Designed miniproteins, single chains, continued (3). Designs and how they scored, part 19

Each design is a single chain, and the fold is of that chain. pLDDT is the mean over its residues in the fold that is shown.

## One batch from the design tools (miniprotein)

Design m8675
Fold by ESMFold2-Fast:
Structure m8675 (fold): chain A 92 residues (1-92)
Amino acid sequence: SAALQARIDRLEALARQRGIDAEIRVEGDTLTLTLGGLTPKQITALALIAIGMELDGYKVEITIQGDTLTLTISGLTDDQMIEFLDAVIGLL
């Protein structure tokens, strides 16, 4: 959707402004987000969001390597992807 693409573009622009490497992929109901150059506080906050989503019944995979975090979340509608991206934007 155009609204989803606008949120992706906004997150990528904010990440660049903050010196964070951002890669976002959407395939069907699956969103993959990779963020590099994160602080420990940002990694912890993102990991807590991932735990909450897993508890809410989404399929969540998380990988943390140094200052880089990759999240893959399946079972999302476009509106739920937008809500997730807005939460991530709020943490950066």
Scores: mean pLDDT 88

Design m8676
Fold by ESMFold2-Fast:
Structure m8676 (fold): chain A 69 residues (1-69)
Amino acid sequence: NEEKGKELIERGEELIKRGEELIKEGRKLLKEAGDDIKKINEGIGLVLRGIGLIFEGELLIKKGKELLE
């Protein structure tokens, strides 16, 4: 149970880091986009994907912590 809990926490932390990187990339693209609709859409897409990964990672960490208790 403890090993599985730690594994889920590590996986969740990895997803959160990846999500944070995507949000950072998306924000940079949006900042550079100006009126470029293609860049705006790409930046929004990266931010939304990043948010999704963070949410998934947080759920995995929560589940992992529950297995350690």
Scores: mean pLDDT 87

Design m8677
Fold by ESMFold2-Fast:
Structure m8677 (fold): chain A 77 residues (1-77)
Amino acid sequence: SLGNELFKLGRLDEAAEAYKRAIELDPNNAEAWNNLGGVLFNLGRLDEAAEAYKQALELDPNNKEAAANLQAVLSVK
């Protein structure tokens, strides 16, 4: 997706906007929520990152990556 490519290129603000757009079109996209969390975490937006990871886990409770990422963001708050 566009968001994944922008994230890989380090274009974090544009990646966040692309993932937010994807979520507006499909709020049940657990991968987009997890990826948004990763971008927000890298931007230092810890509260928003935690919220995005929680949404990813609510949609997919077995997502080990989102669970580990949520643990990481909570450990620095």
Scores: mean pLDDT 83

Design m8678
Fold by ESMFold2-Fast:
Structure m8678 (fold): chain A 68 residues (1-68)
Amino acid sequence: MDYERFSELARELVEAVNAGDIERARELLEELRREFGISEEEYERLMKAIDAGDVEELERLLVRISLR
């Protein structure tokens, strides 16, 4: 895994959610899914966190994925 690339996308995703830019957050999530093979379950949980603006849950999920 390219951890630098993952970390960049994850940071941008969190920043987009903090800014309320849900469209950008969804685009970044699709990029993460394509590049890093996020599971269907992980994808659904990330989408729910983005839609809810739940940055704490989003960060927890991203950390868990990065540890694989």
Scores: mean pLDDT 83

Design m8679
Fold by ESMFold2-Fast:
Structure m8679 (fold): chain A 92 residues (1-92)
Amino acid sequence: EKKKKEELLIKAGAYMAAALIRKLMEEEGLSEEEAIEKVKKIVEESAKGQSEEDKKLLKEALEEGVKLVKEGVSAEEAHKKALELGKEAEKL
């Protein structure tokens, strides 16, 4: 079902954003705030040229990803969840 696939894609994107934020903190020594701002800029650049619907999905994924980082998700856990959810979305 299209709605269920969209929900899985948003959740997969959220975990991918969270994984990237955590990796930037761990590998580049960025603060949480600096890593979040860097990922926001990447998402905004990726949103250029996308449809309004896709821009909304990207924004929702980023907002949920930031929430996951603040809730203490690890980079490894977030990356694993992103791959699992992405694979489930591909089956729909």
Scores: mean pLDDT 81

Design m8680
Fold by ESMFold2-Fast:
Structure m8680 (fold): chain A 82 residues (1-82)
Amino acid sequence: MSKEAREKVRKLMDEAGKYLQAGDYEKAIEKLEKAAEVVKEQGEGEDAKEAAEYLQKAIEALKKGDLESAAEYIGAALGLVG
């Protein structure tokens, strides 16, 4: 990924985290879906593939109300994005 794409993903994930703290899970999911799209379109290699998979798992966890699993998956995706 370009530096610009990584910064966009990090900003979207930061915004998702703020919405999670506010209890706005619908907006948090929207931001994570946008982050996953950037990773899928701009990312290359195994780290990008794994990051997209973790973002998808985080979205699924949030839809189930599993905030602990969602936070773990978001952290894993952030580590892979850099």
Scores: mean pLDDT 83

Design m8681
Fold by ESMFold2-Fast:
Structure m8681 (fold): chain A 62 residues (1-62)
Amino acid sequence: SSVKKKFDELLDEIERRAKAGASLQDIMDEIKKAYDEGKLTPSQYTALSIRAIGLYLDMELK
């Protein structure tokens, strides 16, 4: 679906930004802004937030 495609594209974008040196706080603020602007469903907002946190934890541990 278009919703899934947008979610996958945003997930890839978050990963690229994290690898480029963006802070977790900056990424979380961007995810929240997208949610507040109606660009994400509540479940997508939660899923992206969890994945962003997990990505940063993996980078800290490796």
Scores: mean pLDDT 76

Design m8683
Fold by ESMFold2-Fast:
Structure m8683 (fold): chain A 84 residues (1-84)
Amino acid sequence: AEKELALGEAALKRRDYDTAIAHYQKALEKEPNNARAWTNLGQAYLNQEKYDEAIEYYQKALELDPNNVAARVNLTLAEHLKKI
């Protein structure tokens, strides 16, 4: 799971969002309560302008970790961008 999270983060950094999503999904298959993986999955979908999926995954991250500042900020951004 840690290896999949790291590979996903590397893919996200080089803007390979499909590869990032695949690695985060594998991380979540092993660790479904990993708030960081849900947050990063939301970020990958946000960067692809898939706002509904981004919102869903950030909400899941906040359900697991209500104090996750990154998930809260990006959830607000995704909701705003969806309205434009």
Scores: mean pLDDT 84

Design m8684
Fold by ESMFold2-Fast:
Structure m8684 (fold): chain A 66 residues (1-66)
Amino acid sequence: MPIDEKEVLRALGDMYASLGKKLEEQGDYKEAAELYRKAAEYYRKAGDLERAEEAEKKAEEAEKKA
C-alpha cells in the first residue's frame, strides 16, 4: 500500500505548528513565525485549508512581536 502523501503532509504541518507554538512560548517570535509558515505550507499541500489559515494567522501574530 503506497503511503498517503496527504496524511504525511498533514502530520508535518502538525509538527511544525507544535514547534512554532513552543518557540512562541519561549519568546522566539521570529523563529516561531517561520515554523508556523512552514506548517501552513504543509497544510495547504495536504488540502487542509482551515489549519493552513490558522497557522498563517499565528505566523502573522508572531511576526508582529518579532
Scores: mean pLDDT 82

Design m8685
Fold by ESMFold2-Fast:
Structure m8685 (fold): chain A 62 residues (1-62)
Amino acid sequence: KYEELREKQIEALKKIYEDGGPLTKEDVEKGIARLKALKPGEPSPLDVRSGKPLVAATIPEP
């Protein structure tokens, strides 16, 4: 279900930050806020099949 996938991605964001990855605390917070802004029934930007980490904050356009 997409809400479970969303929760998984939030956990992944937290894990990346806790492991000292390239994300700042604010990047993680913004990523989580974006994921939480997705309403049930709205199309999710989460790409479950890509195999890439679904972190909204990891690819900011310069």
Scores: mean pLDDT 57

Design m8686
Fold by ESMFold2-Fast:
Structure m8686 (fold): chain A 57 residues (1-57)
Amino acid sequence: VAARIAALPPARQRALGAAGGVSPESVLEIARMAGGDLRAVADALGLSPAALRRYLA
C-alpha cells in the first residue's frame, strides 16, 4: 500500500491527505507504520477500505 500511495500523482496524494484530514507526508508515514495493511491505513485515515481503494485506483 505504501508503494502504491508513493506512486500516485501529487494531486491524488493531496486529495487522499485531505480526505484523511492529514498532510500528504503523513499519509505516506501512516502507510509505512501500518506495514502495507490496507485496512489499518484506512482506519488510521478515518476512511473505509472501499474509499481508500478508490484513491489507489
Scores: mean pLDDT 73

Design m8687
Fold by ESMFold2-Fast:
Structure m8687 (fold): chain A 56 residues (1-56)
Amino acid sequence: GLGRRLVKHELGLSDEVVDKAYEALKAGDEEGAIKILREAGLTEEQARGALEALKL
């Protein structure tokens, strides 16, 4: 969706990282999604912002 494109473009993340985080979010694993995003180099604040964008 639009949110995945936004997160990829704004944060410079690969499709693989964004898709993995999105699948965790869809499964209800917000902590797992945050971990994936933080391991990709995002801060906790950036990871939480990315989660909200992925919901769009």
Scores: mean pLDDT 80

Design m8688
Fold by ESMFold2-Fast:
Structure m8688 (fold): chain A 119 residues (1-119)
Amino acid sequence: KADELYEKGVEAFQKGDYESAIRYFEEAIEIDPDSPRTASAYFALGQAYFELEKYEKAIEAYEKAIEIDENPPAELYYNLGLAYYKLKKYEKAEEYFKKALEIDPENELAKKKLAELKA
């Protein structure tokens, strides 16, 4: 079941085994690409790629999560902005940090990153 693979991916991620997390999330997506959990699986896949400093792959996964999710959370936009920030694409990073704040005006992490970019 795709849900079981997703949970195994989350466990691997929490243990810092990002390579195993990626495999589990990819398998979960492959088994049921139209699952309501597929957006969450792409978000988690992006986070695992980000931890391995594979920022371009993280961006691809986050963009897929946004495409599938009807109501993408502020955290997803924040993480997408952070991946662009790591690639020194500061204009794109600013755009997505602002989008995170449009969704959640109290997002302290996005506020802090926007302040850093304006310094």
Scores: mean pLDDT 86

Design m8689
Fold by ESMFold2-Fast:
Structure m8689 (fold): chain A 118 residues (1-118)
Amino acid sequence: SPEAVERIIEVLEEAKKRFDELSQKVLEAIDNGDKEAAEKYVDEMVRVAAETGERIMGILDEGGFPDDVRAEVKELLREIFREITAIGEHIDDKEAVQEHIKRVNELMDKLIEIARKA
């Protein structure tokens, strides 16, 4: 339904805004040599991704979306989780962290586009 699509987009846009704020905090913590703060912000990114994923999958299930759309969204959510995990694993490498942040943003934009086409 158009209403379900709009709700998914709103959830994704809010998650993207929060991810952007957390990404800046991670990069600032790295620049300050504060590894503990950087790891804390990455843990918060993981929680945001988990909560966002559960909410999106719930909307898709209630909205009766086609199985292929649900599978594609689920895989993109898994890819986002892998990229966020990679940020934490490469926390001592600012260039790698920036590249993984970029990939998360690209995957989130792709999710929004798929939602709009559904």
Scores: mean pLDDT 88

Design m8690
Fold by ESMFold2-Fast:
Formats: sequence, structure tokens, C-alpha cells
Structure m8690 (fold): chain A 83 residues (1-83)
Amino acid sequence: MVEEAARRLLEDARVVARALRSLGLEEAAERVLREARAAAEALLAGDWEAARAHLGELLATVREAAAEVGAERLAAAADAAAA
């Protein structure tokens, strides 16, 4: 059911955005919410190609945020070890 899929996507995106905000990644959190809403709207409109594109952008944002957090943690650990 498309409506249920759209609802689930928005709920999952809110959980992810909250986690990103707790890490100080405000812009990534906002982008996740924006892409999730666009994907949900496309799903409800039956535009599967647009929905897929927005979901892809959402996943890319999450991957970029995860890489950024990993890089920051590695840099902080290196600085602490060098001190």
C-alpha cells in the first residue's frame, strides 16, 4: 500500500534526522527530511522514478553524514594520540 509506504518513510526519516541532529549534523538532518517528503509525495502521486531519485538522494545524504562522522572521530583520535 503506497500510503503506508509513504507514512513509514516519513517516520523512519524523522528517526534518522533526530539521530543526525544529536550528532550536530543539522544540515544533513534537514536534507534527509526534505528528500523523504519529496519521495513520499512522489510515491503518493505514482511517480516511481521521482520517488526513486529522491530516495537515492536521501541515502546518499546518510552515507555522506556517516563518512563525515567517521572522519571527524578518526581525526579527533589522531589529535588525542599525538598530544
Scores: mean pLDDT 81

Design m8691
Fold by ESMFold2-Fast:
Structure m8691 (fold): chain A 74 residues (1-74)
Amino acid sequence: SLEEVVERTRRSIKELRELIEKSDFPRKEEILKALEEAEKRIEEAEKIEDEEEALKKLHEVVGELEARLKELLL
């Protein structure tokens, strides 16, 4: 369900954020900002009344976050 996908995604973001915050990681601030921006976009996706459209938007947000994290890690 959309709710389960959102919960799982938020949990992953929270866990990653906590790990990054505890680490002396290059571009730490930029990564934390990317995670914050993704969380905000997930909140917007949840407001979409059509579950299928909300899920498509959520997948888009996750894909964009993955691309941004790859950029920041390279």
Scores: mean pLDDT 81

Design m8692
Fold by ESMFold2-Fast:
Structure m8692 (fold): chain A 66 residues (1-66)
Amino acid sequence: GLDEALELVRKLIKEGKYEEAAAVAKRIIDAVPDSAEAWKLLSEAYKKLGKEEEAKKYEEKAKKLE
């Protein structure tokens, strides 16, 4: 379910697997585009990848959904 998928993204980020974390978060967003948490996790993964501008866009999307 959604909670298990979000937990997987958090684990991937904790393990330093940022590209894989971003890919999983994008799959969650494709299925559940109004998941603020998925957008936040995508933003965090992009921030860790050094992609600050994309991270900011995803963070702003998450805030609009809260």
Scores: mean pLDDT 87

Design m8693
Fold by ESMFold2-Fast:
Structure m8693 (fold): chain A 106 residues (1-106)
Amino acid sequence: MIHEKVKEAQELVEKGMELFKEGKYEEALPLFEKALEIYEEILGKEHPLVAVLKFLLGEVYFKMGKYEEAIPLFEESLKILEKELGKDNPLTLKTKEALEEAKKKL
């Protein structure tokens, strides 16, 4: 059951990424939100994969021009990634850059 739920979350992320690349942001949102819910339940709220889903949701909102919605998602992602992977990790740095770019759009 746990393994099946992780596989479901992975498939949701893959489909969400496909839709995101196609510019179908409104369709990608619920897939990433469902994947986030599954990962938070199984892995806990501070897991790096949870941070990645929050980053992806932030990117979707950013592409939609919803910067006020994107910012808290990037902030939450960055906080987890800094604690779990360190401040100099490539994912942490990419998330910090995305947060700074979103703040400049306000």
Scores: mean pLDDT 88

Design m8694
Fold by ESMFold2-Fast:
Structure m8694 (fold): chain A 50 residues (1-50)
Amino acid sequence: SMAEEEARRRALLDELRKTATSPMAKRVIDYERAIREGRLEELEAQAAAA
């Protein structure tokens, strides 16, 4: 199912984030997840509040 595929991709992104050493790399991964999950506005709002 699509939900199973999305769960696998999310797990892969989580693993990639663990190996990322720079804050910028982690930020890019967070943005990819947010776009994929339709939560880009939430991530942008958090960035604006920082």
Scores: mean pLDDT 72

Design m8695
Fold by ESMFold2-Fast:
Structure m8695 (fold): chain A 55 residues (1-55)
Amino acid sequence: MPSAEELKEMILNAKTSSELYEAIVLLAEAVAAGKLSDAEKAELQRLLSEKIESF
């Protein structure tokens, strides 16, 4: 399971919709596993929303 920092890098470095969807799936798995704090979850969700709007 990737760390919050690794998930952030995956989101920021995504060059295709496929790579972004992989990051989304891993983020959802990390949330379901309780591996992220509320602050980490909020940060990653914000970055994901910004990245989606850039495609």
Scores: mean pLDDT 79

Design m8696
Fold by ESMFold2-Fast:
Structure m8696 (fold): chain A 63 residues (1-63)
Amino acid sequence: EEEVKKLLEKAEELLKKAEELKEKVETEDLSEEEKKKLELEAEELEGLADILRAVAKILEEKL
């Protein structure tokens, strides 16, 4: 139970960071190179969050 909660909390943190990066791309006057870097980083964080959520689901089913 605690492990599942911890994974879900980490996934939420990663998604919040990804949202912040996407917001910076939209709101800040950044170079095209900087925008691409932030977009890629946001996508990586979203992917990691999805993996953590999937792992949490598997662990929850086994409990």
Scores: mean pLDDT 80

Design m8697
Fold by ESMFold2-Fast:
Structure m8697 (fold): chain A 65 residues (1-65)
Amino acid sequence: SAVIVAVLVVDSPLEGEEALMYAREVGLAALEVLKKVAEELKKKDPSLDVRFYVVVVVHGKVLAT
């Protein structure tokens, strides 16, 4: 099994709900890219179980995605 963790640091003037929504959108976009990476890895080794997580940081605050 392989686990991939991506940490994204985003410089954004957004705060509160807008910051949370933005972090969610960025995280979802990153997950789509990582899904393609997982599919390519799976093609090389079909027995491989790939899991990934994305963490977005906005203005030094960690927001889960």
Scores: mean pLDDT 70

Design m8698
Fold by ESMFold2-Fast:
Structure m8698 (fold): chain A 57 residues (1-57)
Amino acid sequence: GASAAAKAREEKLEEAQRIGVRGVITGDRELLREAARLLESVGEPEKAARLLATADA
C-alpha cells in the first residue's frame, strides 16, 4: 500500500538525514555510511552515494 510504504520511507529518510547531519558535524564517517545504508534501503541510491562521497572526502 502506497500510504504505509510512503510513511515508512519518510521516517527512514528523516532518520538518515539526522544521522547524516550528525556525521558531518562530528566528522564520524561511520554515521555517514549508516545514513547511506538507510537511504539505499528506501530506494534512494543517489542520495546514499552523495553521503558516501562526503564520508570519503
Scores: mean pLDDT 79

Design m8699
Fold by ESMFold2-Fast:
Structure m8699 (fold): chain A 71 residues (1-71)
Amino acid sequence: ASREQRQGIALRAGNAGMEALKTQSPDEARQAAIDAARDYARSLGLEATATVTVDDGPHPTVSVRVEARPA
């Protein structure tokens, strides 16, 4: 997978995690990000592994690292 494809997957995963974090727990937000990464990667013909870190403090953040390869 290209760097651009991995970046696109990470961006979609991060957005899904941040949306989930508005109404759900950090664990649910982490799972939402992982699921979004896998689903988007699959749409590109890729298999992705996402490592997600969620900070639910005063300035909540979701950080996503993606590794992807052809499925």
Scores: mean pLDDT 81

Design m8700
Fold by ESMFold2-Fast:
Structure m8700 (fold): chain A 60 residues (1-60)
Amino acid sequence: APRVYRALRDQARIPGILVGLKVGDLVEILKPRPDGTAVARSLTTGEVGLVGLADLEEVP
């Protein structure tokens, strides 16, 4: 199953860099990074971008 996380904080969208998120939005992790970020897809908007893993909660 794809790894799904819930956003714990709002994140402002930066085109080509950061995915826009609201608290409670679900994201699919596509490519984890060793720096504590990941390339993720917003399940709300379909947008792909970076997200901080510390600001996410894993959904079992």
Scores: mean pLDDT 81

Design m8701
Fold by ESMFold2-Fast:
Structure m8701 (fold): chain A 64 residues (1-64)
Amino acid sequence: SMSELFSKVVELAEKGDFESAIELLQKELGLSRSEARSIVELLTIPSLRSVAKRILEGYYSVNK
């Protein structure tokens, strides 16, 4: 689910495992490395996590 993907990406970003977070987004959503990296960078800023979540929800909804 989208909620499970978001939780996993946030957990990886919080522990500093940015490469795994980027790879997970590329694998699950078909994002380019640059797109995935931009989302992970937003997730490292707590005030911008809602923006990152909205972007991820947009990509997820297209795949249904």
Scores: mean pLDDT 80

Design m8702
Fold by ESMFold2-Fast:
Structure m8702 (fold): chain A 81 residues (1-81)
Amino acid sequence: SVDSLKLQIQNLVRQLPDNDASLQQVLDIVRAHVGSAATQQIRAVIAQSDNPRQGFVDGLNSLDLSQGQLSAILQALQTLV
């Protein structure tokens, strides 16, 4: 399900180092699969958050993404762990 895929992406991101470089790698992968406009929406939520990783989670959850897009993102992010 969409909710299951979003949760798996969130859990994987939490396994990465809590730094700007790791978050930028995640955002570059997301951009490749959902485009610049959707990624910019996530970046705006991150900028308004006290915690960049929580901002990413909130931004991802705000997007209406297909199972195909989420599966592709999850598969690509697995290369970072």
Scores: mean pLDDT 86

Design m8703
Fold by ESMFold2-Fast:
Structure m8703 (fold): chain A 61 residues (1-61)
Amino acid sequence: ATRVLRVTIRSESEPGVEIEVEITIEEDGTVRVRILTDPPSREVEDELSVATAAAIAAALA
């Protein structure tokens, strides 16, 4: 069955900024990611990419 996880990622470059990400894990192991909050800067966007990858790895463990 498809699993859906919502993860809140806190920015290190901009204190107080929280980005919500929706991670969908299909029953075949395919992962889909949706960013629900627009990142306010390129630095936050880069942080989001790294944090999202870590969250996916943790969810699949």
Scores: mean pLDDT 75

Design m8704
Fold by ESMFold2-Fast:
Structure m8704 (fold): chain A 66 residues (1-66)
Amino acid sequence: MMEELIERAKRLADEVESTGDKSKAIPTTSAMMLVIAGRVEASLGNEEEALRLLERAVELLEKLKE
């Protein structure tokens, strides 16, 4: 579900930010840009592409958590 992926990405971004590691700020911003792109694709009816972008954002954020 698209909404679940968006919420998971936001939670992961908050967890990364809570580490205080400023070196992760740019990668976290890039992952959140993928969330924005996914939401745009969803609004255009491109659900498959939207899910792909959101899943990629979650994957990147999980890697940033170490």
Scores: mean pLDDT 80

Design m8705
Fold by ESMFold2-Fast:
Structure m8705 (fold): chain A 55 residues (1-55)
Amino acid sequence: MIEEIKEEVLEIAKKLNPSVEDIYDVLKAKLKEKGIKISDEELKKLAEEIYKKVK
């Protein structure tokens, strides 16, 4: 489920304090591993949302 992956990536971001580009790459990789297909636009929105929550 997308929300579970989002929470996993948020926890990683809290520990590593990565750039939004790094968050995007991690999200893309995890979604691909789970077989979840979303648009690049939605991926970018999720990465920005996680980045804002960490900062």
Scores: mean pLDDT 78

Design m8706
Fold by ESMFold2-Fast:
Structure m8706 (fold): chain A 67 residues (1-67)
Amino acid sequence: SELAEFVERLEELIAELEKTLGSVEKALELARKAAEELRKAGREEEAAAGEGTIKAFEEALKLYEKL
């Protein structure tokens, strides 16, 4: 059935998208840790800039998830 094949293809595509989103979340977590290390090293302005950028990306991801 063409419908059954279409549904299977959609499920595969969704799984690939979920894996990609998981990679983005991991990248954001690593970026947060990097910003925290910058703060510990006394690079407060760079840490603040990094945190601001991370926040903007998280806000954008939330918007995409809701749209």
Scores: mean pLDDT 75

Design m8707
Fold by ESMFold2-Fast:
Structure m8707 (fold): chain A 86 residues (1-86)
Amino acid sequence: MLIEKIEEAMEKLGVDEKTKKEIIELVEEAKRLFEDGTLENLEKALELIKEVIKKLEEIGLGDVEVASMLTAEALRIIGEILDLEL
C-alpha cells in the first residue's frame, strides 16, 4: 500500500513516469534499511526520506496547493514506514 499511495498521489498531479520511478525507488530503499534495524541503516533511511520529501517539493514548485498535497501524502507515508518497525 505504501508504494501504491505514492503512485496515486503522483498520478493525480500528472508526474512523469521517470520521476515516479525515482521517488518509488528511494522509498523502497528506505524501507529495506528500516528492515535491518541497525542504527546506521536507520540513519541512512532517514536521509533517503529527506531526499523523497525534497524531490516531492521540487515536483510541486510553481503550484503551492499541489506541492502541499503531495508533501502531506509523502509525510503520511513516511510516518507509516517509521511505525511499521515499531
Scores: mean pLDDT 64

Design m8708
Fold by ESMFold2-Fast:
Structure m8708 (fold): chain A 79 residues (1-79)
Amino acid sequence: SERQREIARGIGRVLRIIGHLLDGDEEAAREEARELAEELRRNPSEERLEAARLAADALARGGLDETAEELRRAVEEVE
């Protein structure tokens, strides 16, 4: 279903962000997070909101606190 595809897409984005953080590629992690924030603002959904929250948590744990805060702001704007 469309919902299942959107869930899988969201999980994929979170995993990509984690992968970039593990590789020490902070710029790639920031870029992926910005794309997620833009998608969320353009076409909000429960699945995208959940992915954004998970991504923000991963970014914060990876030390990208400013990027995590930007993504949390996008979540708050569309809630």
Scores: mean pLDDT 85

Design m8709
Fold by ESMFold2-Fast:
Structure m8709 (fold): chain A 78 residues (1-78)
Amino acid sequence: MEEIELARERAERLSEFARELAKESGDPEAEELAKEFEEYLEKLVEALEKGNLEEAQEYNEKAVEVGKKLLEKYLEIK
C-alpha cells in the first residue's frame, strides 16, 4: 500500500498548493477551481484505495483539467 500512501500525501500537498494559489490570486473563480481540484484528487485516492483503476483514471483526468484551468487563471492575473 506504499503507492496509495504516496498518492494521498501528494494529493494533500497539491491541494494545499492549489489553495495557496487561489488565496494569493484573490479571485473567487480560482478558489472554486482549487476546491474542485481538491475534490477530484480526494476521489482519485479513494478510487485507488478501492483498486478501481478505471474510476481513478477518470478522476485523474478531471483533476488535470481543473488544475490547468487554475494555472491559466493564476497566470492571467500575473
Scores: mean pLDDT 79

Design m8710
Fold by ESMFold2-Fast:
Structure m8710 (fold): chain A 68 residues (1-68)
Amino acid sequence: SARETLERYAEWARSDPNLEAELVGDDTLVLTAKGDGYLKLIGFALRAMGDPNLSVELSGDTLTLTGV
């Protein structure tokens, strides 16, 4: 399910000290880059763009992933 996909992304991001991950409601994950986290945020965006269960929005240092 899209929710399980978002939870996996949240776990991966939370393992990184330069990223914050917040699950919002049932269908949205917000990732925020801290310090030198921006290139890692871009990596998450590129990975998520290849995932058919996710919609991706990158704005500044914030990546929003929404379940489709």
Scores: mean pLDDT 84

Design m8711
Fold by ESMFold2-Fast:
Structure m8711 (fold): chain A 82 residues (1-82)
Amino acid sequence: MEPSVVSRLVGLALRALGHLLDGDYEGAAEALRELARLAREELGSEEAAEYFEEAAKAAEEGDAEKARELLLKGLKAANENL
């Protein structure tokens, strides 16, 4: 059984948050880029995708606070397209 788009979105968001909390910024950026791909390709939300891409860049820069803020903004935008 293939997971729903919602289940995959939640799973990736939790993975990104876990990596940010652990200080694994590379893992966080990878999860955030997968969130951006999912938002753009499967939800049709360019706004959510842009927030997740900016969050990935913030994570790569070691800015966990900014990455988390942008992740939450992306999730809000994605929810409006579910």
Scores: mean pLDDT 83

